# Ledger of designs, part 104: designed miniproteins, single chains, continued (2)

Each design is a single chain, and the fold is of that chain. pLDDT is the mean over its residues in the fold that is shown.

## One batch from the design tools (miniprotein)

Design m7613
Fold by ESMFold2-Fast:
Structure m7613 (fold): chain A 93 residues (1-93)
Amino acid sequence: MLRVAVVPLSESSRPIVEEVAAERGVPVLSMEEAEPLIKAASELIPLFDEEGNPLGTAYLVGDLLVLVTAPVDREEAERALRAALELAEELAA
């Protein structure tokens, strides 16, 4: 089963990402923790919302999808995490 983890790219987005990730049961990694995973990634998948705005970038590392995102508000964080979870489900099928 493909797992999802999220990395807040900016310190200003970190509290929002941590709150939304906790509600969805998604682990939060620091950029320092995520860097070796990102470097080992086989695929880099940019994520967009329905309006074409960037939500973040997903890095595929074996059975783990690492979402790097810098949401400005809770709604954007929810969209980014949902997109990553939907992508993880699609890739596992």
Scores: mean pLDDT 84

Design m7614
Fold by ESMFold2-Fast:
Structure m7614 (fold): chain A 85 residues (1-85)
Amino acid sequence: GIIGGQVIDSEGNPLEGTEVIATNIESNEIYSSISDENGYYGIPNLPPGIYDVIFRHEGYQERIIRNVRVEEEGKSTIVNPILER
């Protein structure tokens, strides 16, 4: 499966260069991506399971979204975090 979405700040501005870290809670395997100039990110080829997703950007508080379910191949799980300073 895929976890993807758009990272924005509290004013609606896209956050380029946000580190996105997905950890499978059963296997402890880590997958990552970085958001583009429009704040979009995607982590493809994830095994089905439950993930905790961490969003890090310099100058912002770390955002953790827990219990993100990833389904079989071809299905996208959309996570659109808002980061706060």
Scores: mean pLDDT 89

Design m7615
Fold by ESMFold2-Fast:
Structure m7615 (fold): chain A 79 residues (1-79)
Amino acid sequence: SSRLAELERRYEELLERLVELVKKLSPENQAEVQRFAATRSREELAPVLDSLSEEERLEAVIALLEEGIRLAEELLARE
């Protein structure tokens, strides 16, 4: 599926960007991003994962990565 391939590339790009941003954060702000990711995964993704298609699961993870990147950028701008 061309859609799946596009989502996989998007996932890789966003993950790389998030990792690079998190490395620049203070330990306190790194912990905030980690807490955000853990809470959203547990409360929003885990309950619905088994009902989602492969493409839908990847889209959901991408949405969380985009939110995580925005949080990391906001935290970095306020340091």
Scores: mean pLDDT 83

Design m7616
Fold by ESMFold2-Fast:
Structure m7616 (fold): chain A 72 residues (1-72)
Amino acid sequence: DLAQQALDSARGFIEQGKKYFEQGNYGSALYYYDLAMQHAQTLRLSFPELAEEAQELLEEANKNKEEVLKAK
């Protein structure tokens, strides 16, 4: 299922961002959170049936990005 694979990829980017944040690599953490947000926005447009899940991922990535910006 292409929709499920795309959703799992967006989740994977959030997890990568968290790992880099834990390492103190704020630049890489921000990069992966921005990538997750971009993919979540595309999911909302391409797969309306996943709009709720995509919106939740977008909000999670944005909150995690704000935490990185506060930690530096």
Scores: mean pLDDT 83

Design m7617
Fold by ESMFold2-Fast:
Structure m7617 (fold): chain A 81 residues (1-81)
Amino acid sequence: SVEEEAQEAFDLLTSPDLEKRREGAEKIVELAKEGKLSPTQVVAATMLLVAQAIESDDPEEREELLEMARKVIEAGNEALK
């Protein structure tokens, strides 16, 4: 179900494995673009991506995660109109 897809993406996003977290972030952006995330899920995903960016030691990875957070908010807001 859509709810299960969202939960799987969030589980990946909270993984201790960096590659799994990146995969989770990509899935969250995709789900947001498709309008499959609730407003609460959009906010939660954005906060998690920003937190991961702050924790990153790599400036390029930090920029990528912040850009993903921006895309999540943008897609979520567009889906709500």
Scores: mean pLDDT 80

Design m7618
Fold by ESMFold2-Fast:
Order: sequence, then structure tokens, then C-alpha cells
Structure m7618 (fold): chain A 74 residues (1-74)
Amino acid sequence: MLVTDPEQLEKDIRLALAEIRAAVAEISAKNHGKEDYPELAKAYRELADASEEVGDTELAQEYRKIAEKYEKEA
């Protein structure tokens, strides 16, 4: 098993919370429409930052693209 030090565990927890926030923001945007796109874009930016902190730079770039799309659509 991989041994996770406390700092890495903290980053993993932040990523999990960012994933939950993005999912909630997606549900909200589906119900409320474009008025929630700025919050959805912000959630994806936070998710991108969290992904980069855990070393997933490719996934972070994808989330930044999604955030940019919603900012443009807002």
C-alpha cells in the first residue's frame, strides 16, 4: 500500500472537496441555467488547482478548459 504523509493526505482531501463542489455546482447550473455559470466556472478552477497540487497536471488543464468554457458562456 502507498503510505500517504499528512501533507499529501491534506491535498487529497482538498481535491475530494473540490470534486464535490464542482458536482454540486453542475447540478445547480442545470436547474438555474446561465446565472450559475460563474459559480460553476469558479468550482472548476478550484478543482483544477487541487488536481495540480496532487500532481495531475493533465487533468488540471482539462478542468481549466471547462472553467473557461463556462466563463465564455455566462
Scores: mean pLDDT 79

Design m7619
Fold by ESMFold2-Fast:
Structure m7619 (fold): chain A 57 residues (1-57)
Amino acid sequence: MDRERAEALALALARAQGLDTSASEAQRNGLGKAVAMLSGVSREEGDAAAEAGLRAV
């Protein structure tokens, strides 16, 4: 499970889109889905990585 890559990707995507911890539920959902699809991790892992990435911005 490539948790570090998923979290790094989430941070990069969040920064590129101007997202942070104030992101809407729809934005968080979209980020989690994108991270899961691009990293090949489960949707739950993608959502967790998205939350970690948003906190790291």
Scores: mean pLDDT 80

Design m7620
Fold by ESMFold2-Fast:
Structure m7620 (fold): chain A 85 residues (1-85)
Amino acid sequence: SMEKIREDIEEFEKKAKEIIAKLPEELRPVAERLVEAAKRVAELYLEDREAAEALNEREMARLAAELAEVYRKLGREDAAEALEA
């Protein structure tokens, strides 16, 4: 249901916000982009469920990996591991 999807989005935002708040300031824009992408895919899910399910899995995995790689390049392996957990 739409209500369940919104609950999942809220829970994701809470977790992401906690992680972002503990991250270096220079990395916050990239992390915020990840959250925005997740919300957009969730909204698409309400319109086109099958397409959104496939895109959600791929986009979230790719963006999370991209963000983790950015943290590793900056020597922040602890932040990268948190995103992979």
Scores: mean pLDDT 73

Design m7621
Fold by ESMFold2-Fast:
Structure m7621 (fold): chain A 94 residues (1-94)
Amino acid sequence: MEELLEQLLEQYRKILEMLGYSEEEIEKVLELIKKAIEGDEEARKKLKEIFKELATKLSEKYEPPENVEKTAKLGADSMVNAVENLEKYAAYTE
């Protein structure tokens, strides 16, 4: 369990570093991920918002303006679904 959490946090750290986030910003996101896994609804809400912003920044970097909205929405929906799947996974382990 610890190993899986460490791998997940390491993957997110690398993505955030690649996008130019500061160490302080990265640490805040990793803290929110930990709280979201523990069932903190407020942390999950903030994490979903950050993932939507992240998807938008990625789209702006790699996509023409006319495709940004569509690509950002698809990325955000994927990240939100990943967080929601963590809730379903936790329910199956009870």
Scores: mean pLDDT 66

Design m7622
Fold by ESMFold2-Fast:
Structure m7622 (fold): chain A 83 residues (1-83)
Amino acid sequence: EEELKKLYEELKKKQDEINARLQAFIDSLPPEERKKVLIELAEKNLEDAKKFAEWARQQGFTYLADEYEKLAKEYEKILEELK
């Protein structure tokens, strides 16, 4: 339990670093390509979140499934905004 929390914190830090690098790259793209890349990434993240939520639900991880369903809903809002 304590070890899982530590692993989660380490994973989160690595994820934040990767996201920062990705954001810097996207910001460097021409405006015409930037919107398309953001839409593609949001669509991919939405599908991944939905698949992971379904996997978690099949495993009986109800809390994890609920969290990924919330994440999927956030990506749907982002896609609505990027239309």
Scores: mean pLDDT 78

Design m7623
Fold by ESMFold2-Fast:
Formats: C-alpha cells, structure tokens, sequence
Structure m7623 (fold): chain A 91 residues (1-91)
C-alpha cells in the first residue's frame, strides 16, 4: 500500500515535469491520460496543480504561475511582486 502510494506519487511527479515542458495541447492530453491511471489522492500538491492547469488547455507554465501568484497573494506577498508572476504567466 505505502509502496504503491509512493510509486503513484513518483509517476505523478514525472508526468507533471513532462507537462511543464509540453505545449498546451500535448500537456492536456498527458493530463487526461495520467488521470486514467493515477489516483489524485496519491499525487502531491504541485503535481496535482500542474495536471489541473493542463486540463484547462492553457500553457501549463502560465496556468501554474497564475495559481502560484494567487496563492502568494493570499499569503500576503506584496501586489507589485504578485503582478510580476502574473506578467511572467503571459509570456
């Protein structure tokens, strides 16, 4: 059980890393395939965030940076610094 959970987490990390290097269409396809074979409950938060971002059909790095900016804003990061992450997400 624990070994299976660890193996699923590692597979999730590997697929998330591939998604970050992939164009939106390929990343979305990888995310859909991953969710057919991986249990969401066994994925770490960063991998789940990347997969969910990819499912939106947008560039996964851009969606990840936007969600990171939202999280950092909630944690009290100054608006000027949050805006830099949002600007990077548009590139």
Amino acid sequence: SLKEQYEQMMKGNEIAAKMLKSPPEEAKKLAEEALKTLDRNHLDFPSLLVIEGALSGRDVTSVFLERLAEGLERLGLPEERVQKYREEAKK
Scores: mean pLDDT 77

Design m7624
Fold by ESMFold2-Fast:
Structure m7624 (fold): chain A 80 residues (1-80)
Amino acid sequence: MELVEVELRMPDGGVQRLTLSPEVWREFQRRREELLAQGVPESTALRESLTEAILREVARAPTPEEQRRLSVSPVELVPK
Protein backbone atom coordinates (compact mmCIF):
# COMPACT_ATOMS: atom_id res chain seq x y z
CA MET A 1 0.00 0.00 0.00
CA GLU A 2 1.29 3.45 -0.90
CA LEU A 3 2.00 5.90 1.93
CA VAL A 4 1.67 9.63 1.49
CA GLU A 5 4.18 11.99 3.06
CA VAL A 6 2.67 15.41 3.65
CA GLU A 7 3.75 18.68 5.21
CA LEU A 8 0.89 20.71 6.69
CA ARG A 9 1.16 24.33 7.73
CA MET A 10 -0.62 24.90 11.00
CA PRO A 11 -2.56 28.14 11.70
CA ASP A 12 0.06 29.17 14.30
CA GLY A 13 2.77 29.03 11.61
CA GLY A 14 4.12 25.63 12.60
CA VAL A 15 4.76 22.92 10.03
CA GLN A 16 3.76 19.32 10.72
CA ARG A 17 5.20 16.48 8.65
CA LEU A 18 3.18 13.27 8.53
CA THR A 19 3.18 9.90 6.80
CA LEU A 20 -0.41 8.85 6.17
CA SER A 21 -2.12 6.04 4.32
CA PRO A 22 -3.91 7.22 1.15
CA GLU A 23 -7.28 6.41 2.75
CA VAL A 24 -6.57 8.56 5.82
CA TRP A 25 -5.30 11.38 3.59
CA ARG A 26 -8.53 11.29 1.55
CA GLU A 27 -10.61 11.25 4.75
CA PHE A 28 -8.65 14.26 6.05
CA GLN A 29 -9.36 16.22 2.86
CA ARG A 30 -13.04 15.21 2.86
CA ARG A 31 -13.46 16.08 6.55
CA ARG A 32 -11.83 19.47 6.11
CA GLU A 33 -14.14 20.31 3.20
CA GLU A 34 -17.13 19.07 5.22
CA LEU A 35 -16.29 21.36 8.14
CA LEU A 36 -15.75 24.32 5.81
CA ALA A 37 -19.15 23.64 4.22
CA GLN A 38 -20.71 23.71 7.72
CA GLY A 39 -19.31 27.21 8.28
CA VAL A 40 -16.41 26.21 10.52
CA PRO A 41 -13.47 28.64 10.20
CA GLU A 42 -10.59 27.38 8.02
CA SER A 43 -8.09 27.28 10.89
CA THR A 44 -10.48 25.26 13.08
CA ALA A 45 -11.43 22.97 10.18
CA LEU A 46 -7.75 22.31 9.47
CA ARG A 47 -6.97 21.53 13.11
CA GLU A 48 -10.01 19.27 13.65
CA SER A 49 -9.57 17.30 10.42
CA LEU A 50 -5.81 16.99 10.99
CA THR A 51 -6.31 15.70 14.55
CA GLU A 52 -8.85 13.14 13.33
CA ALA A 53 -6.56 11.97 10.51
CA ILE A 54 -3.59 11.57 12.86
CA LEU A 55 -5.71 9.65 15.38
CA ARG A 56 -6.92 7.29 12.64
CA GLU A 57 -3.38 6.65 11.40
CA VAL A 58 -1.98 6.20 14.93
CA ALA A 59 -4.82 3.82 15.90
CA ARG A 60 -3.75 1.64 12.96
CA ALA A 61 -0.05 1.84 13.87
CA PRO A 62 1.08 0.65 17.33
CA THR A 63 2.63 3.88 18.57
CA PRO A 64 1.12 4.70 22.00
CA GLU A 65 3.44 7.68 22.49
CA GLU A 66 2.26 9.24 19.22
CA GLN A 67 -1.37 8.53 20.17
CA ARG A 68 -0.91 10.37 23.47
CA ARG A 69 0.80 13.39 21.88
CA LEU A 70 -1.52 13.75 18.89
CA SER A 71 -4.74 13.37 20.95
CA VAL A 72 -3.67 16.07 23.42
CA SER A 73 -1.48 18.73 21.80
CA PRO A 74 0.67 19.10 18.66
CA VAL A 75 2.94 21.37 20.72
CA GLU A 76 4.10 18.21 22.56
CA LEU A 77 6.06 17.39 19.38
CA VAL A 78 8.29 20.44 19.99
CA PRO A 79 11.04 19.86 22.59
CA LYS A 80 11.18 22.23 25.55
Scores: mean pLDDT 63

Design m7625
Fold by ESMFold2-Fast:
Structure m7625 (fold): chain A 61 residues (1-61)
Amino acid sequence: DFYTKISGIGEELAQRLVDAGYTTIEQTAAASVAELTKIPGIGKELAKGIIGYAKIELKKK
């Protein structure tokens, strides 16, 4: 699970992201901070980090 590679994301928070419909790097990179902060446990700074990580990973492909 690529989410658990992100600093500050544990297995439970990774599962919450998947349950919210963010199952791919492409979906996560396209998400907004406002969308991710609707997920319990994700604040603005963590949401920015998640989106930034997903965009970097997407560019590798």
Scores: mean pLDDT 75

Design m7626
Fold by ESMFold2-Fast:
Structure m7626 (fold): chain A 70 residues (1-70)
Amino acid sequence: SLDERILAAAEEAARRYGEEGRFVLEVVRKSIEGGASLDELKSFALMAAASLEDKEVGEEIARRVMEAID
């Protein structure tokens, strides 16, 4: 399912990018637990990535989330 693909992308981000990736994973997990729609889940994941202090890491995580949706 698409939720599973977004979650997998966020889990990969947590493995690759440490604390920055774990923050995005936490946002994705909480969004799923809260019953977010697919569009909301995508938006929250991308906003979380965009909020990261390390903009290069944020852009890479955003790219992986977008690729998981395709």
Scores: mean pLDDT 82

Design m7627
Fold by ESMFold2-Fast:
Structure m7627 (fold): chain A 103 residues (1-103)
Amino acid sequence: MTPELIKAIKEFEEAFKEVAEKLKENGKVTAEEIEEALSKAKNVKVIKAKDITVENGRIVGFDLVVELAGLILHAEQTADGTIHYAVYDKNNNLLASYTSKLT
């Protein structure tokens, strides 16, 4: 892992905490608000963002693609509220995948 990648991941995680707090407080976050929050992470580029809402206690519409220091991160929510992360290199080779819950 390069120092730039480690820094980009840390900046992404910190900026995304703001998105999670807005979703928790307001029950929704727009694509524009996600892009604005992530713009604070200078080593992160948003490729795709969608509006996220909470409907009947479930997260709906979570689908995010960002570039982190030359790697592509996909983050997509499943119906149970689990977020699936997949990290690809520039040639679309899967490098890592993991899951977390947005609470």
Scores: mean pLDDT 74

Design m7628
Fold by ESMFold2-Fast:
Structure m7628 (fold): chain A 67 residues (1-67)
Amino acid sequence: MKAKIIEAYKQRMDSIYETALSLGRSKEEIIELLEAVRKALLDEAKDESVKEEIQRYTDKLIAEVEK
């Protein structure tokens, strides 16, 4: 089911984001990590709607880092 796959990807991105913050990574390093994860997940995902949700959620996390 697409919703569960999207939720799993969001949780994976959240975990990476929180881990990078806890390690004291710079904003630039966190953004680079999120963009690398987005690329990997987009390569893995076959469904355009899933890809759109991955892109949207990654953009949200990057926007939070830039604040």
Scores: mean pLDDT 80

Design m7629
Fold by ESMFold2-Fast:
Structure m7629 (fold): chain A 64 residues (1-64)
Amino acid sequence: SKLEEEERKREEERKRMLEAAREGAATLPDPELAEEVIASFEAMIESIDKLIEKNRKKKLEKLK
């Protein structure tokens, strides 16, 4: 279904963003800072994902 496809794409995108964030954090000299950076990116990605879902719901409502 369409929703499943969109969900998978978001999952892949989230995975890539986290991998990039971890690679960047790995270059940091301080492991505590690296952990905080990764946690911040994870929280940001989750917030963005929620906003995307909310925006999609609005578009569906507009068609009614």
Scores: mean pLDDT 75

Design m7630
Fold by ESMFold2-Fast:
Structure m7630 (fold): chain A 100 residues (1-100)
Amino acid sequence: SLIESPELSGELMNQLVKPNEKLRELLEKVGITEETLTVGEVIAGIRKYLYKERLLDPSDPDLADVSGTLLGELLGVDEFDIGDSDLFRELLLKEATLVE
């Protein structure tokens, strides 16, 4: 289901996932402690992490410098666009288990 669309559909955003230990560690830094979350809640948590850690470029708020951060390690990149649904899909496939 996560690979069916280049955009994260509303149905996919409501898909339940269980983050692994690394992704849960990131989510806990923004006050999200639930073991099972929707895809939309995981994405919202990641965006909240970017704002909390001030990783967004002030001249381009859609670009984040994540080099040397836990999020950069999870994504495997030094910089990313927060609108990049493909990176979020890859992260979820790698770092979360789908709850069917």
Scores: mean pLDDT 73

Design m7631
Fold by ESMFold2-Fast:
Formats: structure tokens, C-alpha cells, sequence
Structure m7631 (fold): chain A 95 residues (1-95)
């Protein structure tokens, strides 16, 4: 279900934040790959009215990747926090 995928995405993104805070950047990158796959699954199954919000999540996932690649860990955390806020909005809309 969409809500199950959204909850799995939220858990994955919370794990990304913990990995970044712990300096486990390889783990954070692998979890970002998992988050990207879950976002793609959400986009494939979501009704048109939810797609813009999910696309914003996709953009923030990519921005977090780019920030980690650049060594900007503070920017990466800001993008992760933005993803979490948008996922909470998505979950609320799926209730």
C-alpha cells in the first residue's frame, strides 16, 4: 500500500540522518539509494494529486546525495530534514 511504502521511506530517511550524524557516509549513500527506489515506487503508484509532493521528495533526495558528494554534511542534513517534513505531509494525506 502507499502508506506502507511512505512509512518505510520515513524509516529509511531517519536511518540516513543517524548514519550522517555518526559519520557513516557509505551507509548514508546506500540508504539514499534505497530512499530513491522507494520514491520511484511511490511515484509509480500515487494518484496524480500526490505526484508533485513526491517529486519534491525526489529532488531533496538528489540534493542530499549531491551535498554528501561535495562533503557538505550540514547541507545534507538540511535536505534530509526537508525530506522528513514532506514525508510526514504525504503520510497525513494518505490517512
Amino acid sequence: SLIDIANELKKTVEEIKKAIDAGRYDEARELLDRASALVTELLSKAPPELQPLIMEVARDVQAAYDALEAGDREAAKQHVDRILSKIDELIEKLK
Scores: mean pLDDT 89

Design m7632
Fold by ESMFold2-Fast:
Structure m7632 (fold): chain A 85 residues (1-85)
Amino acid sequence: MERIKKYAEFTVKRFLELLEKAESDEEIDSIRRSFLNLARQMTPEEIEALIEELEKYLKTHKVSPRIKEALQRVIEELRRLLAER
């Protein structure tokens, strides 16, 4: 469980860094799709850890409206993947 959480923290940090450096909506969509493709290969427990880290980041950090929207969309897609299993 601790290993899954640390991996989720690393994965989310990398994803956020890519989103913050993105200069176009097309780049944001590409980054989001790549992240979701990675998540499709994960276990339910790993997906839950990603959702927790993303929600924690949104609560503790002020982000631009554009990045906030992208993060909220990713959380919704991850929850959908988790529900489908």
Scores: mean pLDDT 81

Design m7633
Fold by ESMFold2-Fast:
Structure m7633 (fold): chain A 75 residues (1-75)
Amino acid sequence: MPLPESARTERLRRRFALAKAIEDYVNELRKSDPERFDKLAEEAAKRRGITPTSENEKKAVLAADLLEERLREEE
């Protein structure tokens, strides 16, 4: 059965908060430890079979990978 509207809204709100936290973490990692950021982004890109060509693409692929990992832990 699909979730009630209120429960669905709360779940989406939590997922958006998690995505925002991961995005902030990735941005902070790039600023504080760029070497570690590059290594983690490269590993995430390899798992997805893509080659990021820009810093924004590296941030996006790492954030997506971390978000998927966290969502697997919550489920």
Scores: mean pLDDT 76

Design m7634
Fold by ESMFold2-Fast:
Structure m7634 (fold): chain A 88 residues (1-88)
Amino acid sequence: MERIEALTVEEIKERMEEIDRRAKEVGFDTEEVVRRLEEEKELAEKLGDEKTVELLDRALELAKQGKPGLALGVVVLEHQGLDTSLLD
């Protein structure tokens, strides 16, 4: 069941897909999203946080595919402790 105090996986996915759709129309800077994710991954690698590195790798792949909203959705799901495989 969906939780009233937090975004559900479905709600996060819908919002991220809406961002991806809107990004195509307004010229969203996908290169900036990729740059930010690469910086975060480098920091996570230096800290030895293998879980965050794996999640950022998935986010980077989505961003490079032209889905920056879904890439950010992976990060949001990790922050909320939800399984990122639910975005697949």
Scores: mean pLDDT 64

Design m7635
Fold by ESMFold2-Fast:
Structure m7635 (fold): chain A 61 residues (1-61)
Amino acid sequence: GLEATIAQGRAHFEALSPERRAILQDIADRLRAIGDGIDKAIAYSKETGVPLAEALRKYVK
């Protein structure tokens, strides 16, 4: 089931070297920050009527 798939993914991540885990975590953190910036840009564009491209420049670097 889904639970077994999640457990397998976690075990695979834990089996990686510390260096590889650190790199993957850094990539994940950067992707999360970009996603958060996009969400803020969409909200700002909807509330202010500012073009999405301008809002993205404000919240996504």
Scores: mean pLDDT 76

Design m7636
Fold by ESMFold2-Fast:
Structure m7636 (fold): chain A 84 residues (1-84)
Amino acid sequence: MEELKKKAEELIKEGKEKIELGERILNEASFKSPLPQELIDLLKSWGVEPGPVPTLEFAKKLIEEGKKKIAEGEALLAKAEAEE
């Protein structure tokens, strides 16, 4: 089904974007500083609730969430391909 492939691709894309952002935060941001408000608002739009946590901890959580979405998308894509 085309819908399954599209949903899988969307999950993989979202996961990759979360990983890229998390890695950029880890490389560029101060580990002891809170995230800037604009980034917090962006993360909330993705369903991620930023608590009063250090930037390092939040970036690691973002990367882990991205990995989970990629794994879910890849599993869904493999299932869609197996049914053809």
Scores: mean pLDDT 72

Design m7637
Fold by ESMFold2-Fast:
Structure m7637 (fold): chain A 77 residues (1-77)
Amino acid sequence: SVAERLARLLAEAARAGLEGDVERHEALVEEAGRLAREEGWEPLEALLRRMLEAGAPYKDDEKKALEAILEAARAAA
């Protein structure tokens, strides 16, 4: 599903950010944002845009958003 694909992209983006791979992190967040835009998920698109503007590393609120997305992906299965 789209939610599962988005959750995977964001999980990989988080991993890249924590490992200091800023280029990979930003590319994955951009891809997730494009996917959110294509699906019309405006609040998520806005959140991902703010993540790109803030840059790595992740803040606590951004980590909570990723956890919520992962839980939503599980519920969508």
Scores: mean pLDDT 68

Design m7638
Fold by ESMFold2-Fast:
Structure m7638 (fold): chain A 59 residues (1-59)
Amino acid sequence: MEEARKRLRELGEELVKQGLITQEEADRWVSYLLSLIENGEISVDEAIDWLKEIAKQFG
């Protein structure tokens, strides 16, 4: 879980730096995706892909 959290947080920070999402949005999405990983609904790789797809909606 800690590795997943770190990777998603770092990606979220990168997206915020690019101006694609706000820090609050990044925190909310990271929390949501970590919840899905913890519940076995998605993998870490799928969560990273989903966060990148969110960025594409604003790019």
Scores: mean pLDDT 79

Design m7639
Fold by ESMFold2-Fast:
Structure m7639 (fold): chain A 67 residues (1-67)
Amino acid sequence: GAMADAAAERHAGDLGEAQRKRVVPAIKKIRELMKDPNATDEEIIEAARKAGLSEEEARTLVEFFKS
């Protein structure tokens, strides 16, 4: 089968697992960057976006961790 067929089936059946596999590293990256006092909110948001989060999700997480 084509790679697209396998990816579509995986996405439909195990969407939650695939999403967690991507989101968890992004959250870890945000927390690691927030430990650095030289890291700006904008830099952290951009790193989270590159890891696969939306800008709004990244911003919400940064605000949550600043609390």
Scores: mean pLDDT 67

Design m7640
Fold by ESMFold2-Fast:
Structure m7640 (fold): chain A 77 residues (1-77)
Amino acid sequence: SEKVKIEVLINFRLMAMESELFVARRQGAPQSVVDEIERIIREAKEEARKLIEQGDYEGAMKVIDEATERINKLLAS
């Protein structure tokens, strides 16, 4: 189903974010940066889940894209 396909894509993108968090921790990123990335991932998971339940697949992908951009900006600082 379309829902299953989008859920698989969202889970793949969330795993990529968690991999970036793992690398940041391993490279000794400040705890404040680690905590903020963990918060971004947690909030993105919850919001994307709600949007998928409502059938808003475009909105769910936008949440994931925005979370990725926020993490990239934190790691570039």
Scores: mean pLDDT 86

Design m7641
Fold by ESMFold2-Fast:
Structure m7641 (fold): chain A 81 residues (1-81)
Amino acid sequence: SMAEKRKKIEFTVELIKEGKSADEIAEALKKEVGVEPGPGFKGVINAYKAGGIGKETLAESIATVLGADKEEVLKILEEKL
């Protein structure tokens, strides 16, 4: 459902906000959400934390992993990060 997708997005964004590593975020998504992010997602998280990419690129990567809408992910990132 849309509500479940939103909760998964918010969960992912909260882990990023808390400063979790790419590996910790990927493990949490595997355990709690049932998705296994690949090295591309981890690379995007690392690049964002280093200031090398913005929220739009981060939103695209999260949306791909969660099967969510990029625009919805971006709005949540802008509200919380």
Scores: mean pLDDT 86

Design m7642
Fold by ESMFold2-Fast:
Structure m7642 (fold): chain A 65 residues (1-65)
Amino acid sequence: MLEELIKELEDRVRQALGIPDPEERKAELIRTTNEIMDKMAELGLSQSDLDELSLAIQRVVDAHR
């Protein structure tokens, strides 16, 4: 469950960062964030789960830099 959300978030952030149009990239990042936030709210994630998500996002961002 959490690992699936992390994987989905990583893949979608990675794809969004690859979008050449800045406005489309921004729209996709916003859409992805909203969808994941809705799923997180439904699941009632712990602080430990939030830390895992933060680390996953950081890994994708660092790899794209």
Scores: mean pLDDT 73

Design m7643
Fold by ESMFold2-Fast:
Structure m7643 (fold): chain A 96 residues (1-96)
Amino acid sequence: SLDEILAELERLAEEDLSVEEVLERLEEIKERLKALEDDPPAIDAMLAQLEVAIEVLESLKENSDKFTPEQIKEIIRKLLLSIVDIARAARAAALA
């Protein structure tokens, strides 16, 4: 369900994962979101934000030597939470 995917993204934001591991998990989440037929406005918003997050993470992977491990972790956390936040905002907008 979409709520299970949102909960998984929030859990990933608190885990100590590499950029590569996060990218693999986001690609899996992207395919799972495409298979869902519920809540189209939230799913569409999430897919758009997820594409942005993947591009930022790929750039971060290429430039990882320019950042501290703490900076990388915070960037990952903020990107993952941005996907959750946009989904919640899209749901709220659709109900208004």
Scores: mean pLDDT 82

Design m7644
Fold by ESMFold2-Fast:
Structure m7644 (fold): chain A 65 residues (1-65)
Amino acid sequence: SAQDIINQAQQIVNDANNDSSISSDQKTQITNTMNQAIQLVNQGNLQTAQGLVLNAQNVLNQQKN
């Protein structure tokens, strides 16, 4: 659902902000990208928004090691 994508985007921002291995610049880029995903949800572009969220989650998962 649209709300699920918004919730996932917010979780990604929170995860990035709590990850000390991620630079301030990278945290800003992730936040901006997640804000764009939320805007796409509001515009009805759910597939593109979900793609951005999944890509960001994959990047974060790779940086945890």
Scores: mean pLDDT 82

Design m7645
Fold by ESMFold2-Fast:
Structure m7645 (fold): chain A 118 residues (1-118)
Amino acid sequence: KEKEEKIKKARDEAYNRLSGLADQVEAELKRLAAEATPEAQPVIERVGGMLASALYTAAELYKEGHLEQARAAVDRAIDEAVETVKKENPELYPAVQAVADRARAGFDEVVAELEKKI
């Protein structure tokens, strides 16, 4: 059915875009880690892996039509990443929060654009 093909195409596009966002977030946090003190580097690496992994999971969930679960995965990872940084290295909080905000905004933009096509 034409409508079902349109939905599938939109979700496949979302998968590719969200996977690209995950790669971008990982690269940005890897750059922050390289510029950070040796003490801060493990914290940035841990939160970077957490955010990227959640975005890859969200991409797969959204492709399968599970938008609410995809959003919940991203929200949970952002909350955990921010809480981890606030507890272990508060000085990194503004930089990590900025990357997390960009990840959330990018996810919302992809979802809004592609849901509008459905």
Scores: mean pLDDT 82

Design m7646
Fold by ESMFold2-Fast:
Structure m7646 (fold): chain A 123 residues (1-123)
Amino acid sequence: SEDREKVARQLQEAIRTVEQAIRLAREAAETGSKEYIREALRLAEEARRLTQEALDQVRKYVQDSAAIHYVQLALSYVDSAVRLLRRAAESSPEEAREYAREAAEKLEEAKRYLQKALEIVQS
């Protein structure tokens, strides 16, 4: 349906934003760069917003319990990544690398669950 296609596009946008956040978080994990940490945080916060919007749309238009569950899990992982990146921003470069590495791992899990939700929405 048209509504399911719109939900699929919103999930795809969330996935793309998470992928960008992963890339920058990984660069931050390697370098400890405050610039990469700030950009990763900005993208992770945007991904959180998009994932929350996708959750609301999946609840309204798809109403599939598995899809809802996967987007909820993705949102939880993105929230964890945001908290880790906020800690990274306030930490020494060495500590920032560790927090950025953990954030990247949380974002990878978020991406995996968003992709599972997308597969259900596109079915």
Scores: mean pLDDT 92

Design m7647
Fold by ESMFold2-Fast:
Structure m7647 (fold): chain A 89 residues (1-89)
Amino acid sequence: EEERRLRIGEEITRLANEDPELKEKVQKVSLDYVLAKARGDTELVKKIDEIREKYFPKIEEAIENGDTERLKKLVKEYIDEIEKALSDY
């Protein structure tokens, strides 16, 4: 869902603006994802989409509950899992 993705993206951006290390990881992951799509790596893109599907419901729950610590932890785990998927190539 586009609206769901936009809301989660805004929260990740907000957290990244407060954490320089997270900001660097988010920027790197975003670039590597664009490059994977550009080279037609459909298996890698699918794997990233599966990671997104796993984390998005949990991130939404943390946002709804106002649980900032859980939200930070989930966002970090989400970005780390994508980074690992990208580095395994």
Scores: mean pLDDT 78

